# Designed miniproteins, single chains, continued (3), part 86

Each design is a single chain, and the fold is of that chain. pLDDT is the mean over its residues in the fold that is shown.

## One batch from the design tools (miniprotein)

Design m10975
Fold by ESMFold2-Fast:
Structure m10975 (fold): chain A 60 residues (1-60)
Amino acid sequence: KLEEIAKELIEKAREQKNTIAERYARAGISAVKNGHLDEAVQNLKMAAKALGIEIELPEV
């Protein structure tokens, strides 16, 4: 679920050419792959904030 959210945020960031949001979303997916779920959630929240959108993230 977190990985899917990260991919969606990366796509939106690329579409809007928002490099800050893309960096946060990529940091989030990297954290998921390394098992650092809390770090992933924080990075995905920052990506969404940079894009001006609200997202629902699972508890970790």
Scores: mean pLDDT 78

Design m10976
Fold by ESMFold2-Fast:
Structure m10976 (fold): chain A 92 residues (1-92)
Amino acid sequence: SAEELLEKAIKLLEEAKKIAPEHSSLIDKMRELGKKAVEAAKKGDELEAEIYLGLMRIILGVLKLVGAPEEALKLVDEAIRLVEEAVRLALE
């Protein structure tokens, strides 16, 4: 389900925070955006969901730019993919 995928994504973001605690605030913003993306998709607001997903991708780009550890970046990228899948399921 979309909720199960979102829960898995949140767990991956929490693991990323353990690896890169100095980037906790950006990862927390990403968690908020993921929740908002799935909520928008559940309302049938595909455009709003895509905007939140796009903002998550921008934050991943910022984390790469500031030199976050590769292990944390991998978890964040996987979390975004799970949120993208959750959005697709919620729109069905």
Scores: mean pLDDT 90

Design m10977
Fold by ESMFold2-Fast:
Structure m10977 (fold): chain A 63 residues (1-63)
Amino acid sequence: MGLTPEQAAALGEVVQKARDAGLSSQEISDLADTMVQLALDGATPEEIKQTGNKLVDELVKKK
């Protein structure tokens, strides 16, 4: 595993936001996989939060 504690915390915050927004378990899983891949590709914790929050907002907009 290549995530820093800070990247893992950022991912956890995005996942919690998605869960609180009422996204399905499948949508949350797909979002988490995308965020993990970005983190492994070298995204900073701030980039993970910004990209993840934008993806959550787009998924909520589709509801």
Scores: mean pLDDT 81

Design m10978
Fold by ESMFold2-Fast:
Structure m10978 (fold): chain A 98 residues (1-98)
Amino acid sequence: MEEALAKIEAKKEKAMAKAKTEEEKLMVELVYRVYLAYLTSESPEELAERLLELARWVRERLKDPEEAERLVRELEEAAEEVLGLDIEELRAELVAAL
C-alpha cells in the first residue's frame, strides 16, 4: 500500500512538471485525487462519497463546461458502480495495475 501511494505521488509530480496550462495541472490534480480516494478509502460508501466530492470540485474549477459535465458524469457513474464492490478487492486490482 505505501509503495502504491509513493508511485501515484511520483506520477503526479512527473505529470505536473509536464503540464503547461492551468487546466492541464487541474487534470493532473484530479487524476491524483481519484487514485488517492481508491487507495485510501476504508469502505465503498466512503469511496463513492469522495468521488462525488471530486465531481463537485471539477464543476467549480474546470473552465470548459462540456469537459466538466463529461468528467462529472464519469465520476458520478463510478461512485454508483463502486457501491456494489468489495473495497479490498478493488484496491488490490488498482495496486496490481500501478
Scores: mean pLDDT 82

Design m10979
Fold by ESMFold2-Fast:
Parts: structure tokens; sequence; C-alpha cells
Structure m10979 (fold): chain A 94 residues (1-94)
């Protein structure tokens, strides 16, 4: 399932970020972004949300504060959830 794969990658990214492995966290989130671009390449709202996720990933990679990293991961998770809901609803309309 697309949803299950996204949740698996996001959980793995959260665990990597919690360990301080920011490169691995960013790599896993990039896999989620690549899936979104493949499934919704023409959706302007998805593109805007993906661009915001990419900005937050850049901030995550630059962060040395564990509390800031946790807050950034929570925000990334919220935006990922919004993209997933949008893509799932589009698929249901077919």
Amino acid sequence: SFVDEVLRLLLAARHAAARGDLARAAELIQQVIDMFRELAPDDEEVQALVEEIERLVAELRASTDPARRAALMDRIGELVGRVVRRIVERLKEE
C-alpha cells in the first residue's frame, strides 16, 4: 500500500533523526517526496507542500538542537499527512 510505505519511511526517518542521523532521515524523507512527485506530478498543491517539506528537511540537516529537530520532524509528518490525504482522495474519485 502507498500509505503503508509512506508511514514506514516516515517512522524510519523519525528514528534516524532521534539518533542524530540527519543524513539518513533526509534520505528517507526524499524517498517519500519522490513517491509524491511520481503519483501527483501535475498537482500544484502537492508541489507547494513538497517544497515546504524540502525547506524543513534543509532546516533539519542544519539543526544541532534535539528539541528543534523533534519539532521539525513533527511538522514534516503533518505536511506528509496532508499530501497523503490529498493523493488518496484523488485516487478515490476515479
Scores: mean pLDDT 87

Design m10980
Fold by ESMFold2-Fast:
Structure m10980 (fold): chain A 80 residues (1-80)
Amino acid sequence: SEVEKRFRELQLKLIEELIARGEPATRIAAEAIILVGAEFQARLTGRLEELVRALEAAKSAEEALEVARRMDAENQARLA
């Protein structure tokens, strides 16, 4: 799907930014896990397009990761 392709492009861009900064592999892996979790919860709650739009609006890798964490928490609350 188009939304899935957009998410994958954003995920790759964020990982590339972390690598370019010289972040350790363990930090990069931890942030990648956050993105995977956010995608999974967004799919379960039907909010994947909203997640993608929010990530596209982020001005930095840090802001994007914060958005992913916030939406993951919100989606988990919806499933509880």
Scores: mean pLDDT 78

Design m10981
Fold by ESMFold2-Fast:
Structure m10981 (fold): chain A 51 residues (1-51)
Amino acid sequence: PTLKERELQSLEENRESLANGLVENAGWSEELAHKWVDMLIDVVKNLPLKD
């Protein structure tokens, strides 16, 4: 569905910003932050589809 595509595109485009936010706000390592964002993207890919 379109919503899922938009969400994935947004996450992929903002991957660096999201990772940097985790480093700045939560004190995560850059490596851990990027891995977590990648995992988030995978979760969104597996959201239930309606067709």
Scores: mean pLDDT 74

Design m10982
Fold by ESMFold2-Fast:
Structure m10982 (fold): chain A 93 residues (1-93)
Amino acid sequence: ELELKLLSLLHELHEALLAGDKERALEVLDQIAELLGLSPDDVAALRERIAAGDGAGLFRLLAEQFRRKGLLKVAEYAEELAKLIEEIKKNEE
């Protein structure tokens, strides 16, 4: 249940970022952070990635947090989303 909910939230986060909807992206991120019990410092780092428009960096940081919690399949999916964003962007990060 938790892994499926996190996968659903990652999909919503990706859609919000593609739409440029930073407000929705922050709402979805807050839900993920609550489910994972992230520290304020970790949440601040993730929020900075959204503010910067760095979707790839956001999903790589999320993948690291998921790995720390033993959520390896969710971490793998987050890493795939980061790679997809990098493939779409032709500019250097």
Scores: mean pLDDT 83

Design m10983
Fold by ESMFold2-Fast:
Structure m10983 (fold): chain A 114 residues (1-114)
Amino acid sequence: SSILENVEETFKEVKKLVDDAVKKYNFSDTEKELLEMAFKYVEEAIELLRAGEPVEEVIKRLGTRATEVHFEALLNNASERVLNMIQALFTAVARALRGEDVEAAVKEAKELIS
């Protein structure tokens, strides 16, 4: 399978883990907005891959976005759970971008989110 397919599958699996966590735990509206912001930045990275952007450039842009979301979360006093979920999402997607299979990319996210 292509890197694009593995990234899309990895994002789908991690998003499901986050959606299940949102149903299980009490998150603030601000924390939910931070998670949606993280999802939109991953979707942006997927669109860049579909447009034929080099994987290395997509990884760099995603890394910048991950840093932005992390600092925004800290400024808004997001819980450790939300900080860990955001980190797990960006880490799993970055692993898939580097050519790891979906199962390997999602493994850490399952442990941190579930």
Scores: mean pLDDT 88

Design m10984
Fold by ESMFold2-Fast:
Parts: C-alpha cells; sequence; structure tokens
Structure m10984 (fold): chain A 57 residues (1-57)
C-alpha cells in the first residue's frame, strides 16, 4: 500500500473540497502525469491533490 505525507497545508478536490494539513498521512490510489494524485484520507474521503504537496513514505 503506497502512503504519502502532506508537506504543506493544502486543499484536495473530490465531490467536495477537503482540507489537508501538513503532517497528515494519506493513501495514494493513483498518480497522474499532470502533477496530481488521487488520495484517500483517514476518514475514507477520496480527493485529487497536487502531487507537489505530497512526499512518499
Amino acid sequence: MEKARVVRDTFGVGSEVVELKKGEVVEVLERYEDGFALVRLKDGTVARVGADALELI
């Protein structure tokens, strides 16, 4: 299972906008060539986030 740490406070976009805090760990579901990643948060929310805000762990 691929995980990433959020490196700066940011927002993700799914069906709704979600806030991501620096230091949170998310599950990476997909990585896109356009510089975005699809991630799953601890509460099960899925969102598209800029890959520059993520560091793989």
Scores: mean pLDDT 80

Design m10985
Fold by ESMFold2-Fast:
Structure m10985 (fold): chain A 83 residues (1-83)
Amino acid sequence: SEKEKTILKLDEQSKKITTEAKKSNTVESFEKAIEELEKIEKELQEILDKITDKKTKRLAVMAIGSITVQIMLLKENKKLLEQ
């Protein structure tokens, strides 16, 4: 479905953002990545609220969960660089 394609695209985009931030390994790169990931997480949550099909809801929940963990880890990496 079109919603499923959008969820998968956003999930893949989030992974690329995280990978590039880790390669750059700067406070500024982590701050930008966290902001971008939080925007994607919000977009996925808005999509989730509009889904009626159980399988697509599961995909959205899993993508949101993955992004939440990525944000947490990038915040930790940022703190380590600020020390």
Scores: mean pLDDT 88

Design m10986
Fold by ESMFold2-Fast:
Structure m10986 (fold): chain A 75 residues (1-75)
Amino acid sequence: KSPEEIALEVLRVALEEIAKNREKLSDEQIRRIEELVGEIVEAILKEDKEAALEAIDKLSEILPEMAEKIRKVLE
């Protein structure tokens, strides 16, 4: 898969997980998740695996289910 295809899959997973968990998340947590998803997408497009994994680790502290699904997209 191209980096663009992987980035689109990550974005789709993130949007679905945010929608599913929106009622359980504070506005601050949602903003932080959006920031981290942006960092993951940018890292994928730059083919920077280290930066992507670091952002996923930070995401797992807020919503571990989303982080695990995103990590599997990168495999």
Scores: mean pLDDT 85

Design m10987
Fold by ESMFold2-Fast:
Structure m10987 (fold): chain A 93 residues (1-93)
Amino acid sequence: MIPEEAKRRAAEAIELMLRGDYEAAIALLEELARSEDELTRELAEATAIMALLHAGLQGRLDAVEAAEASENPRLAEAARAARGVYEAIEAAR
């Protein structure tokens, strides 16, 4: 049900995240989160949570802040979820 193009874009965002290019990864995920297809939006949200958690753990809080300010409510919510997990991990150390 999720378009193959959307799956390919999500995989590209994951590769960008692993490379540390969080700005490019989040821009791709924000595009997917504007999709008319609900499953594509859910894929974008789940991938964004993972990418932003990785960014937070790597000290890239600028990327998390930018995503929290997004006009796309799914991306903003994903960023808040990632921040919550990141802060819980840091508090446990």
Scores: mean pLDDT 79

Design m10988
Fold by ESMFold2-Fast:
Structure m10988 (fold): chain A 102 residues (1-102)
Amino acid sequence: NLADLGVELSDAAIRHDKEEVRRLALEVLRTVGFSEDEAEKLVREGDSEGARKLAREKGASPGEVSIAASSLNAVKYLDDPLKLQMAGGVVYVSAGVLRLTS
């Protein structure tokens, strides 16, 4: 369940578990429908905007676009503890919205 992956990623971000944040971001992108190569590139670059654009191009729902983009925003801030925790909060909200709209 994509929303459950988002909750797990939020928890990992709050705990500052960088490897788990990257792993869960890859799983989020794969679940949304990204290829392995697309997901790996986006996670390596922390490219939240690229994830949003490509998810829309794939016909993902607004909730799926939001969780993909917010997950990559957490990856972008892996080396900033405060921003990572705040990004984790945004992922949690995105997961909640996805549950209500899917």
Scores: mean pLDDT 87

Design m10989
Fold by ESMFold2-Fast:
Structure m10989 (fold): chain A 86 residues (1-86)
Amino acid sequence: KYSTEEIEELIRQALIDLKLFPEEFFENNSPAVGYAFKKVFGDKSFTLEEITVEKIADFLKTIFPASDAQVLPPAQEIYDWLKSNV
């Protein structure tokens, strides 16, 4: 099982490795990123199977609430990265 903090670190690493966000994004948007994690994932321990593409998409939509654009492709890339690296 993974804590919310461990999931946050894993998704952060995925976003950096996949070059979806620059490292500076997390420094500049730390409170918004933390809020999005708590809103979507909560304070419960998770198994990897509980981290679905849909939850990752909801996380991305929470960070970018003005974007109704295609969040499923980047969510799928993050999900595939987690499966391969965790």
Scores: mean pLDDT 69

Design m10990
Fold by ESMFold2-Fast:
Structure m10990 (fold): chain A 118 residues (1-118)
Amino acid sequence: VSLTVSGGGTVAEGGSVTLTGKISGVDLSTKVVAWEQQAPGSSERRWLASINAANGLVQIASRYRGRLTLSVDLANQTVTANLSDLKPEDTGTYYWQLRDSETGEVLATGAGVQLTVV
């Protein structure tokens, strides 16, 4: 089981960024993908959003509502997060976690993706 994440980089305030998670070794259709943000210099990860690929349920933290769109591509085993209207406080490392939809068991955690908003 693996979760490979990509995207991020340095983006201007008011711009947009796409973060992509690719899942292999398990069927995504029975899984939940969750995102967390870690602010620069912090050891704490804050929940950002989750999508349940089994039923399409999306949950988004209030600070990202209206700016974040999540989508699932089951054919390509990919989950995409598009974040628009970027703010300096969006700067940080973004972590992705793959969980079983029935048990909540953590199956994989992706490498951190850096986003810097200037």
Scores: mean pLDDT 83

Design m10991
Fold by ESMFold2-Fast:
Structure m10991 (fold): chain A 82 residues (1-82)
Amino acid sequence: MAKAVVTTPADEEIIAQVKEALERAGFTVVEVKKGKTTTVITAESETGPSFEATAVLRETPVGPVVMITSIEALEALAKTQA
């Protein structure tokens, strides 16, 4: 593991926003694992199955972009936004 892990303010803010959105949608975040460019968030619903949301930070010409690869996490976010 790299000791000099560069975490951007956007990385920390995005993780916090995802946690808040999941909590508002009725999920409990039980684990957050940070890697170099990938963060895995494990959440448990009060009445449904557990799931994992993976957030990958990628560099683009216009700056870093976060990709969320969990359909259940996207559905939870959509319910919070709607």
Scores: mean pLDDT 56

Design m10992
Fold by ESMFold2-Fast:
Structure m10992 (fold): chain A 91 residues (1-91)
Amino acid sequence: SMDEKLKELAEKEAKYYAENPEEARAERAALEAELPAAVARAEAEDGPEAAALLREAMDHALKGLEAAIAGDLESAVKHLAEAYRLAREAL
């Protein structure tokens, strides 16, 4: 199922970022910097509902990266899986 695929992807990403916390910090900083412009583009191109879903997806991605950096794999997987689900829904 799609939920199983998103969970598998989130598990692989969470493990990778927990094992490479410096890369997780760089990715988090990049996402924080890109977030306002990405949300503005989504609103202009796809409307306010798509923009809201993207903002929520990016917020979950940031929380997932923070959890991975802290070594909290369970929280990282939950947030990253939700980020992928919301981003897919925004499409």
Scores: mean pLDDT 86

Design m10993
Fold by ESMFold2-Fast:
Structure m10993 (fold): chain A 75 residues (1-75)
Amino acid sequence: MNKKALEEFIKELPRMAAQPTESQKVALWVGLMIRLVGEGIVLSPEVLKAVQEAFDAVLEGKVEKAKEILREAIE
């Protein structure tokens, strides 16, 4: 469990959601995902599903929902 890496990832979600274009949001998300995996978070099928749901929530502007999904699923 790397709680610090997860919390730093979650802190960046509002900044990602605030990006002016979808391509910029995607670029930030990919960078954050690479960092999260590099910090030792294992992307099991269950975690990957939660990550996909959180990504969709951020694209819809539902940042608080995305934070909840990630905290509950990735731990």
Scores: mean pLDDT 73

Design m10994
Fold by ESMFold2-Fast:
Structure m10994 (fold): chain A 65 residues (1-65)
Amino acid sequence: ATVVSSVVAEAINTGAAGAAQALPTVTHSVQGADGNTYVSTATQLPYAAGEPIKTKVTVTRQTAL
């Protein structure tokens, strides 16, 4: 497998003051037009109140058989 994209997205934190949060991981799999399978994993990073919420998105290409 080869990582073809990795991006961190930020959003405004709307949570209460002082709380760091453990956050969900979401994984999706999609087949590309080139015949390879692309697996997208989105994981939210821990954040504190008053800080931007950060989400890491990684897309991995799996070689076609």
Scores: mean pLDDT 63

Design m10995
Fold by ESMFold2-Fast:
Structure m10995 (fold): chain A 81 residues (1-81)
Amino acid sequence: EKIEFMKEVEEKLTPEERAKRLASLKAYRQQLLDDVVAELKRNGFSEEEIEAAKTRLENDFAKQDERDIKNYEKMKEEYKK
Protein backbone atom coordinates (compact mmCIF):
# COMPACT_ATOMS: atom_id res chain seq x y z
CA GLU A 1 0.00 0.00 0.00
CA LYS A 2 2.62 2.61 1.04
CA ILE A 3 4.98 1.54 -1.78
CA GLU A 4 2.25 1.91 -4.41
CA PHE A 5 1.33 5.33 -2.99
CA MET A 6 4.97 6.50 -3.12
CA LYS A 7 5.28 5.26 -6.70
CA GLU A 8 2.12 7.10 -7.76
CA VAL A 9 3.29 10.34 -6.12
CA GLU A 10 6.69 10.15 -7.87
CA GLU A 11 5.14 9.28 -11.26
CA LYS A 12 2.61 12.15 -11.00
CA LEU A 13 5.32 14.74 -10.32
CA THR A 14 7.26 16.34 -13.17
CA PRO A 15 10.95 17.15 -12.53
CA GLU A 16 9.92 20.80 -12.05
CA GLU A 17 7.25 19.88 -9.47
CA ARG A 18 9.76 17.68 -7.64
CA ALA A 19 12.23 20.58 -7.55
CA LYS A 20 9.54 22.89 -6.11
CA ARG A 21 8.65 20.35 -3.39
CA LEU A 22 12.32 19.90 -2.54
CA ALA A 23 12.69 23.70 -2.30
CA SER A 24 9.65 23.84 0.02
CA LEU A 25 11.15 21.12 2.22
CA LYS A 26 14.47 23.01 2.37
CA ALA A 27 12.63 26.24 3.30
CA TYR A 28 10.74 24.41 6.06
CA ARG A 29 13.97 22.91 7.42
CA GLN A 30 15.65 26.33 7.32
CA GLN A 31 12.75 27.76 9.38
CA LEU A 32 13.21 24.95 11.94
CA LEU A 33 16.94 25.75 12.13
CA ASP A 34 16.19 29.46 12.56
CA ASP A 35 13.66 28.68 15.32
CA VAL A 36 16.18 26.47 17.17
CA VAL A 37 18.90 29.15 16.87
CA ALA A 38 16.48 31.83 18.17
CA GLU A 39 15.48 29.61 21.12
CA LEU A 40 19.10 28.89 22.05
CA LYS A 41 20.02 32.60 21.80
CA ARG A 42 17.03 33.49 23.99
CA ASN A 43 18.26 31.00 26.62
CA GLY A 44 21.79 32.49 26.62
CA PHE A 45 23.70 29.69 24.88
CA SER A 46 27.12 30.52 23.41
CA GLU A 47 27.71 30.87 19.67
CA GLU A 48 29.77 27.64 19.76
CA GLU A 49 26.90 25.74 21.42
CA ILE A 50 24.41 27.16 18.91
CA GLU A 51 26.66 26.17 15.97
CA ALA A 52 27.03 22.65 17.38
CA ALA A 53 23.24 22.30 17.78
CA LYS A 54 22.67 23.62 14.24
CA THR A 55 25.21 21.16 12.80
CA ARG A 56 23.58 18.28 14.68
CA LEU A 57 20.13 19.16 13.34
CA GLU A 58 21.50 19.45 9.78
CA ASN A 59 23.14 16.02 10.17
CA ASP A 60 19.82 14.58 11.39
CA PHE A 61 18.12 15.94 8.24
CA ALA A 62 20.84 14.38 6.04
CA LYS A 63 20.51 10.99 7.78
CA GLN A 64 16.73 11.07 7.36
CA ASP A 65 17.05 11.82 3.62
CA GLU A 66 19.60 9.00 3.13
CA ARG A 67 17.39 6.55 5.05
CA ASP A 68 14.31 7.51 3.00
CA ILE A 69 16.23 7.07 -0.28
CA LYS A 70 17.62 3.66 0.75
CA ASN A 71 14.21 2.43 1.95
CA TYR A 72 12.53 3.59 -1.26
CA GLU A 73 15.21 1.94 -3.47
CA LYS A 74 14.90 -1.35 -1.55
CA MET A 75 11.10 -1.37 -1.85
CA LYS A 76 11.29 -0.38 -5.52
CA GLU A 77 13.66 -3.27 -6.33
CA GLU A 78 11.57 -5.81 -4.39
CA TYR A 79 8.30 -4.91 -6.15
CA LYS A 80 9.65 -4.19 -9.66
CA LYS A 81 11.02 -7.73 -10.09
Scores: mean pLDDT 71

Design m10996
Fold by ESMFold2-Fast:
Structure m10996 (fold): chain A 98 residues (1-98)
Amino acid sequence: DQTIQQGQQAMSQAAAPYGQQGDGSSAMFNAITAGMQAGIPPQQIIDSIALSGQYIGHNTQDQIDQVSTLTQQAIDAINQGDMDSAQQYISQANDIIS
């Protein structure tokens, strides 16, 4: 789907400045919010973050599953306006992916 591909590009572009600075939590937060703003389905945002974790670190499938769960919880928190909880879930996901 071209719309999903464009949204994934927006996610990558939003994350890139923070990733280059070594700020994985800010990279992940900006990727998630860019995907949400582009109207990408939550599952595709989760899959993009989890796929990134699979390639960046020596992560097990259990760790990738945890990142997926935390990414979903972060999206739910953002939708509720709970930015403190969203940042906490993203920080936990980044600690696993790193």
Scores: mean pLDDT 76

Design m10997
Fold by ESMFold2-Fast:
Structure m10997 (fold): chain A 85 residues (1-85)
Amino acid sequence: MVTAADWERLVLLVSRAVDERYGEALRAAAAEIEARYGVRVEIVTLPDAEAVRAAVAELAAQPDAAASFVDQEGDLTGGGVVFAK
């Protein structure tokens, strides 16, 4: 779980399909997270779930970062979350 004292930035990596379907809701959620936790939220849109998975793996190799890939069942592609200090 993220607190402002532990993490300065949260990066959301989403596929184009997720952004097309949920872009407005994702931006609203990002604003809510920024307001509640005092962290900066960045949303990065990538072409597909494979690109998201690759980007999460690359970011996880960075110092002071923790990353995870979230896959959704059905017609939705996954997203990734990276916490950075």
Scores: mean pLDDT 62

Design m10998
Fold by ESMFold2-Fast:
Structure m10998 (fold): chain A 91 residues (1-91)
Amino acid sequence: MRILVVDDDPAVLAEAAAQPEVAAVAGDGEAAVALADEFDLVLLDVDLPGMDGLTAAREIKARRPDLPILLHGGDTEATRKLALENGLFPG
């Protein structure tokens, strides 16, 4: 399975890149939207610079409604609710 990990923390991206199932990492929502077509799963931080994670997730879902997206970061309870309300998976 090809996983895209999206986070603005370089330490998180470095740790993700060490995982064999992680095929790519991205530091912002614009890159996530551009790359998502090539992956089977996206792990997406809600607290991204520029385009926020929820906006990026909506853009990806508009192009690929069947692509699973896990939204994480911020207030975990509020983020979980937002993920479910927008057809995403809570991370």
Scores: mean pLDDT 72

Design m10999
Fold by ESMFold2-Fast:
Structure m10999 (fold): chain A 93 residues (1-93)
Amino acid sequence: SMSKRQEELKKKTIEDLAKDRKTLELLAELNPDPQVRQEHLNSAKYLEDELKTKYKLNDKEIKELEEKVEEEAQKRVEKILQISREAREERRR
């Protein structure tokens, strides 16, 4: 069995992977380019498969983790969209 510290680090890694997956899924939903959407969805599926195979989480556990990190994922998406808008405006100047 893992030490207390190793178990805590594992939980943080799992939470970060769930957050990354949710961020990619949200970015895919907002992107009008079908190729970019598919790339984000493929990356999100890779992270979902990692959570299931490497960390042995089921669909319910992944959903519960995603609900826990939903606000942080949403904030990441908003920041990415803001940076993209600012970069687009700079290119027009």
Scores: mean pLDDT 83

Design m11000
Fold by ESMFold2-Fast:
Structure m11000 (fold): chain A 74 residues (1-74)
Amino acid sequence: SKQQELLKKIKELIKEYLKKRGELTDEIEQEIEDALNDAVKNGALSVSLEQIAEMIEAQIEKLDEAEKLKEKEK
């Protein structure tokens, strides 16, 4: 249950990141779901799911900071 909740959070974070970049497509969404499910099932992750979520959240924050800088230039 906890692992499934973290996996869902990571999927949502990746989708949000790609959506903010204008790069989210149905094909990429499916690839993300398949890749994460495979990595979790096969134990291929070299880092914890919590660390992956933190890394994605940090990238989203950088995108938000870049958007604020664009508003300052206007």
Scores: mean pLDDT 70

Design m11001
Fold by ESMFold2-Fast:
Structure m11001 (fold): chain A 74 residues (1-74)
Amino acid sequence: LEEEAQKLVREGIIAEQNKNYAEAAQLYREAAELYRKVAEEYEKQNDLNSARIYQTTADYLELKADELAQKAAA
């Protein structure tokens, strides 16, 4: 899950650099969903510090995806 999320972030960065904003937004949203699942697994292990880090990362990627989706729609 973590490796898959990191791969999606890298693909999103490349799409964003190529001005493929709709694709970048989708990739960042998919990465955010995977990071939320990673956070849930850390919560189950009582690793609340790791869970918080991945939740924060997911929130950031979701905000970035929303911004890029607006650029794609303009």
Scores: mean pLDDT 84

Design m11002
Fold by ESMFold2-Fast:
Structure m11002 (fold): chain A 81 residues (1-81)
Amino acid sequence: MIEVTVTQSFTATGSGAGTREGLFRALAMEARGRAAEKLGVPLEQVRLVEITAAEISPAGETIAPGQDVTATVTGVFEVVE
């Protein structure tokens, strides 16, 4: 079992105002990839156990184009055979 935190800062683009759920999903996928690298196993062998933290700034329902955004996800991962 391993805990991985990913923080990403970016400016939202005009090609799609992403939902916060889509952003958290993307960060959870990146955290899973980092967990696989840290554990030295293929991505397919890494399972997300739980998300212990999910934050986005500024707070709000949607992300507007041109908005500066910082998002953080912390996940706990395990290796499956």
Scores: mean pLDDT 74

Design m11003
Fold by ESMFold2-Fast:
Structure m11003 (fold): chain A 65 residues (1-65)
Amino acid sequence: SKEHFELGLAYFEQGKLEEAAEHFRKAMLEGDEEALRYYVLVGHEMGKTEEANLEAAEILKKKQE
């Protein structure tokens, strides 16, 4: 939802990557495509690039089913 996305942005701007990822992940699971992009970005910043990309790809694949 927009609320989780906005909270994710607030934490990301504060450098709180773990909290930002949690809120972006919740918004992404609810179908927010913009939150999915930020979740991958935060994953990159945390050094978890492959894990974040894989999870995002699985969510996109499920949406296409």
Scores: mean pLDDT 78

Design m11004
Fold by ESMFold2-Fast:
Structure m11004 (fold): chain A 73 residues (1-73)
Amino acid sequence: GGHSLDEAEARALFDAADTDGDGTVSQRELFEALTRHPRILNGAQWEALMAAFARRPRLTLAEFLATVAAANA
């Protein structure tokens, strides 16, 4: 699929980034996951997630999914 995340792809990316299994991801963990999947986020999704991390040190799954969904709408 590549350029736009549905909920299942967004969940899979979150699970790949959540290396500690604590149910939250940091900007660093997401960046490390994205180095293995460089085309999984489009520019709007990337910008929305970076803006979210500017306000919060970590995102829950619900916050991550809401951020990606808002960028897709």
Scores: mean pLDDT 75

Design m11005
Fold by ESMFold2-Fast:
Parts: structure tokens; sequence; C-alpha cells
Structure m11005 (fold): chain A 61 residues (1-61)
């Protein structure tokens, strides 16, 4: 997940609330890259947050 820094806190909060696990957090210029393991039920909301901020969302199985 890659989002502007202003959306990073919302993404992190959603991951924690869903029972997901944060694997890494990296600053990439004005964006933050977050790698995490999340339940499938959390994917729609996380995607919505990322897309709303002009970021990108990638799911790896």
Amino acid sequence: ILVPAEYASDVLRKIKESGGKILSIEAVGENVRIDAEVPDSALPELREIAEQGGGSFVVKE
C-alpha cells in the first residue's frame, strides 16, 4: 500500500482494528509505503483510502 503521509495514520489504524499485522513502513518522498497482512474483510476500506489519496494498492497472495 502506498499513500500520502496524511492518509498513513488512517491506513495503520484500519490495519490494527481489523486484526492485521504491519510488516514494514517506509517513507517514500511525500508518500508512505505500508506492507501488511490483513483479513480480506479489510481490503475494500484500505483500497478506498489509498485510491482517495491518489496512492496505489497491491494485494499479494
Scores: mean pLDDT 70

Design m11006
Fold by ESMFold2-Fast:
Structure m11006 (fold): chain A 97 residues (1-97)
Amino acid sequence: MAIQLLEQAIELTEKAIEYLKKGDSKEALRKLRQALGLAELAYQFQPHPDVEKAIELLEKAIKYLEKGDSKEALELAEKALELLKKALEDLKKQQQA
């Protein structure tokens, strides 16, 4: 459950970053909100400190983007993506022990 939710959150965060780079803030906001929801759900099933930090960064990215700061939102989304990928790798290693 949590691994699949994290994989979906990663994919949506990557799409949000792509939309931010294209200047499509409206689509980026939709993808960031979807990614946040999936990351929060993944955290409920399998808590991980990097997922918790990624959730905080996604929330900040959304707030900055709502204020029109797409550059700050992009940087925060990229940092969140790195943390989600790290958490996914850690959780996969725990299942393959």
Scores: mean pLDDT 87

Design m11007
Fold by ESMFold2-Fast:
Structure m11007 (fold): chain A 104 residues (1-104)
Amino acid sequence: SDEERLAWLREVAQLPPSQAAQLVDEGGVQRLADLSLDENPEIADLALQVLRSLVLNPAWQSQLSKEQQEYLLDVLREAAARAENPEVRAELERLIAKLEEYLS
């Protein structure tokens, strides 16, 4: 349900940076990628906010291993390929470019 998805996204958005690695290991990244493509713009926007924190916030990004960052990159590439909304696609492509910069 939209209410349960929004509740989960709000909880994840408020997680301390120390929980970033656990979120990735528990399949949270795949769920966030899927939710970023949601037809409900509130859900999509919140999911993109959390994905931005994982990639662009140094406190979150520094908690991720190289393997976790490579997994995140693969998930974001798959999501960008599926994105029908050009603004969502562009945002995902910006996050992909930033992760590629960190991994180079």
Scores: mean pLDDT 87

Design m11008
Fold by ESMFold2-Fast:
Structure m11008 (fold): chain A 80 residues (1-80)
Amino acid sequence: TVERMRELLERLRKLGLAISDAEEERLLAGAQGDFARFLRLVGRYLRERQKLDEAEFEALLEKLGLSPEERAAMREGFQA
């Protein structure tokens, strides 16, 4: 759901990431209601816009409360 997507972005902000309202709107629009697509977009965003390395990304993933399948989707996006 869009609510779950927004909650994930708020969790990232609470973990110290600066995510603007415009960036949130772009990620939500790109996801088109598909949570797996949203996770892939967020993974790519963390690499390309937040400039996280692989170790920073993996440490962050452990704090997000995602399932193994959801973590795999976000890793796929990060590696793309």
Scores: mean pLDDT 88

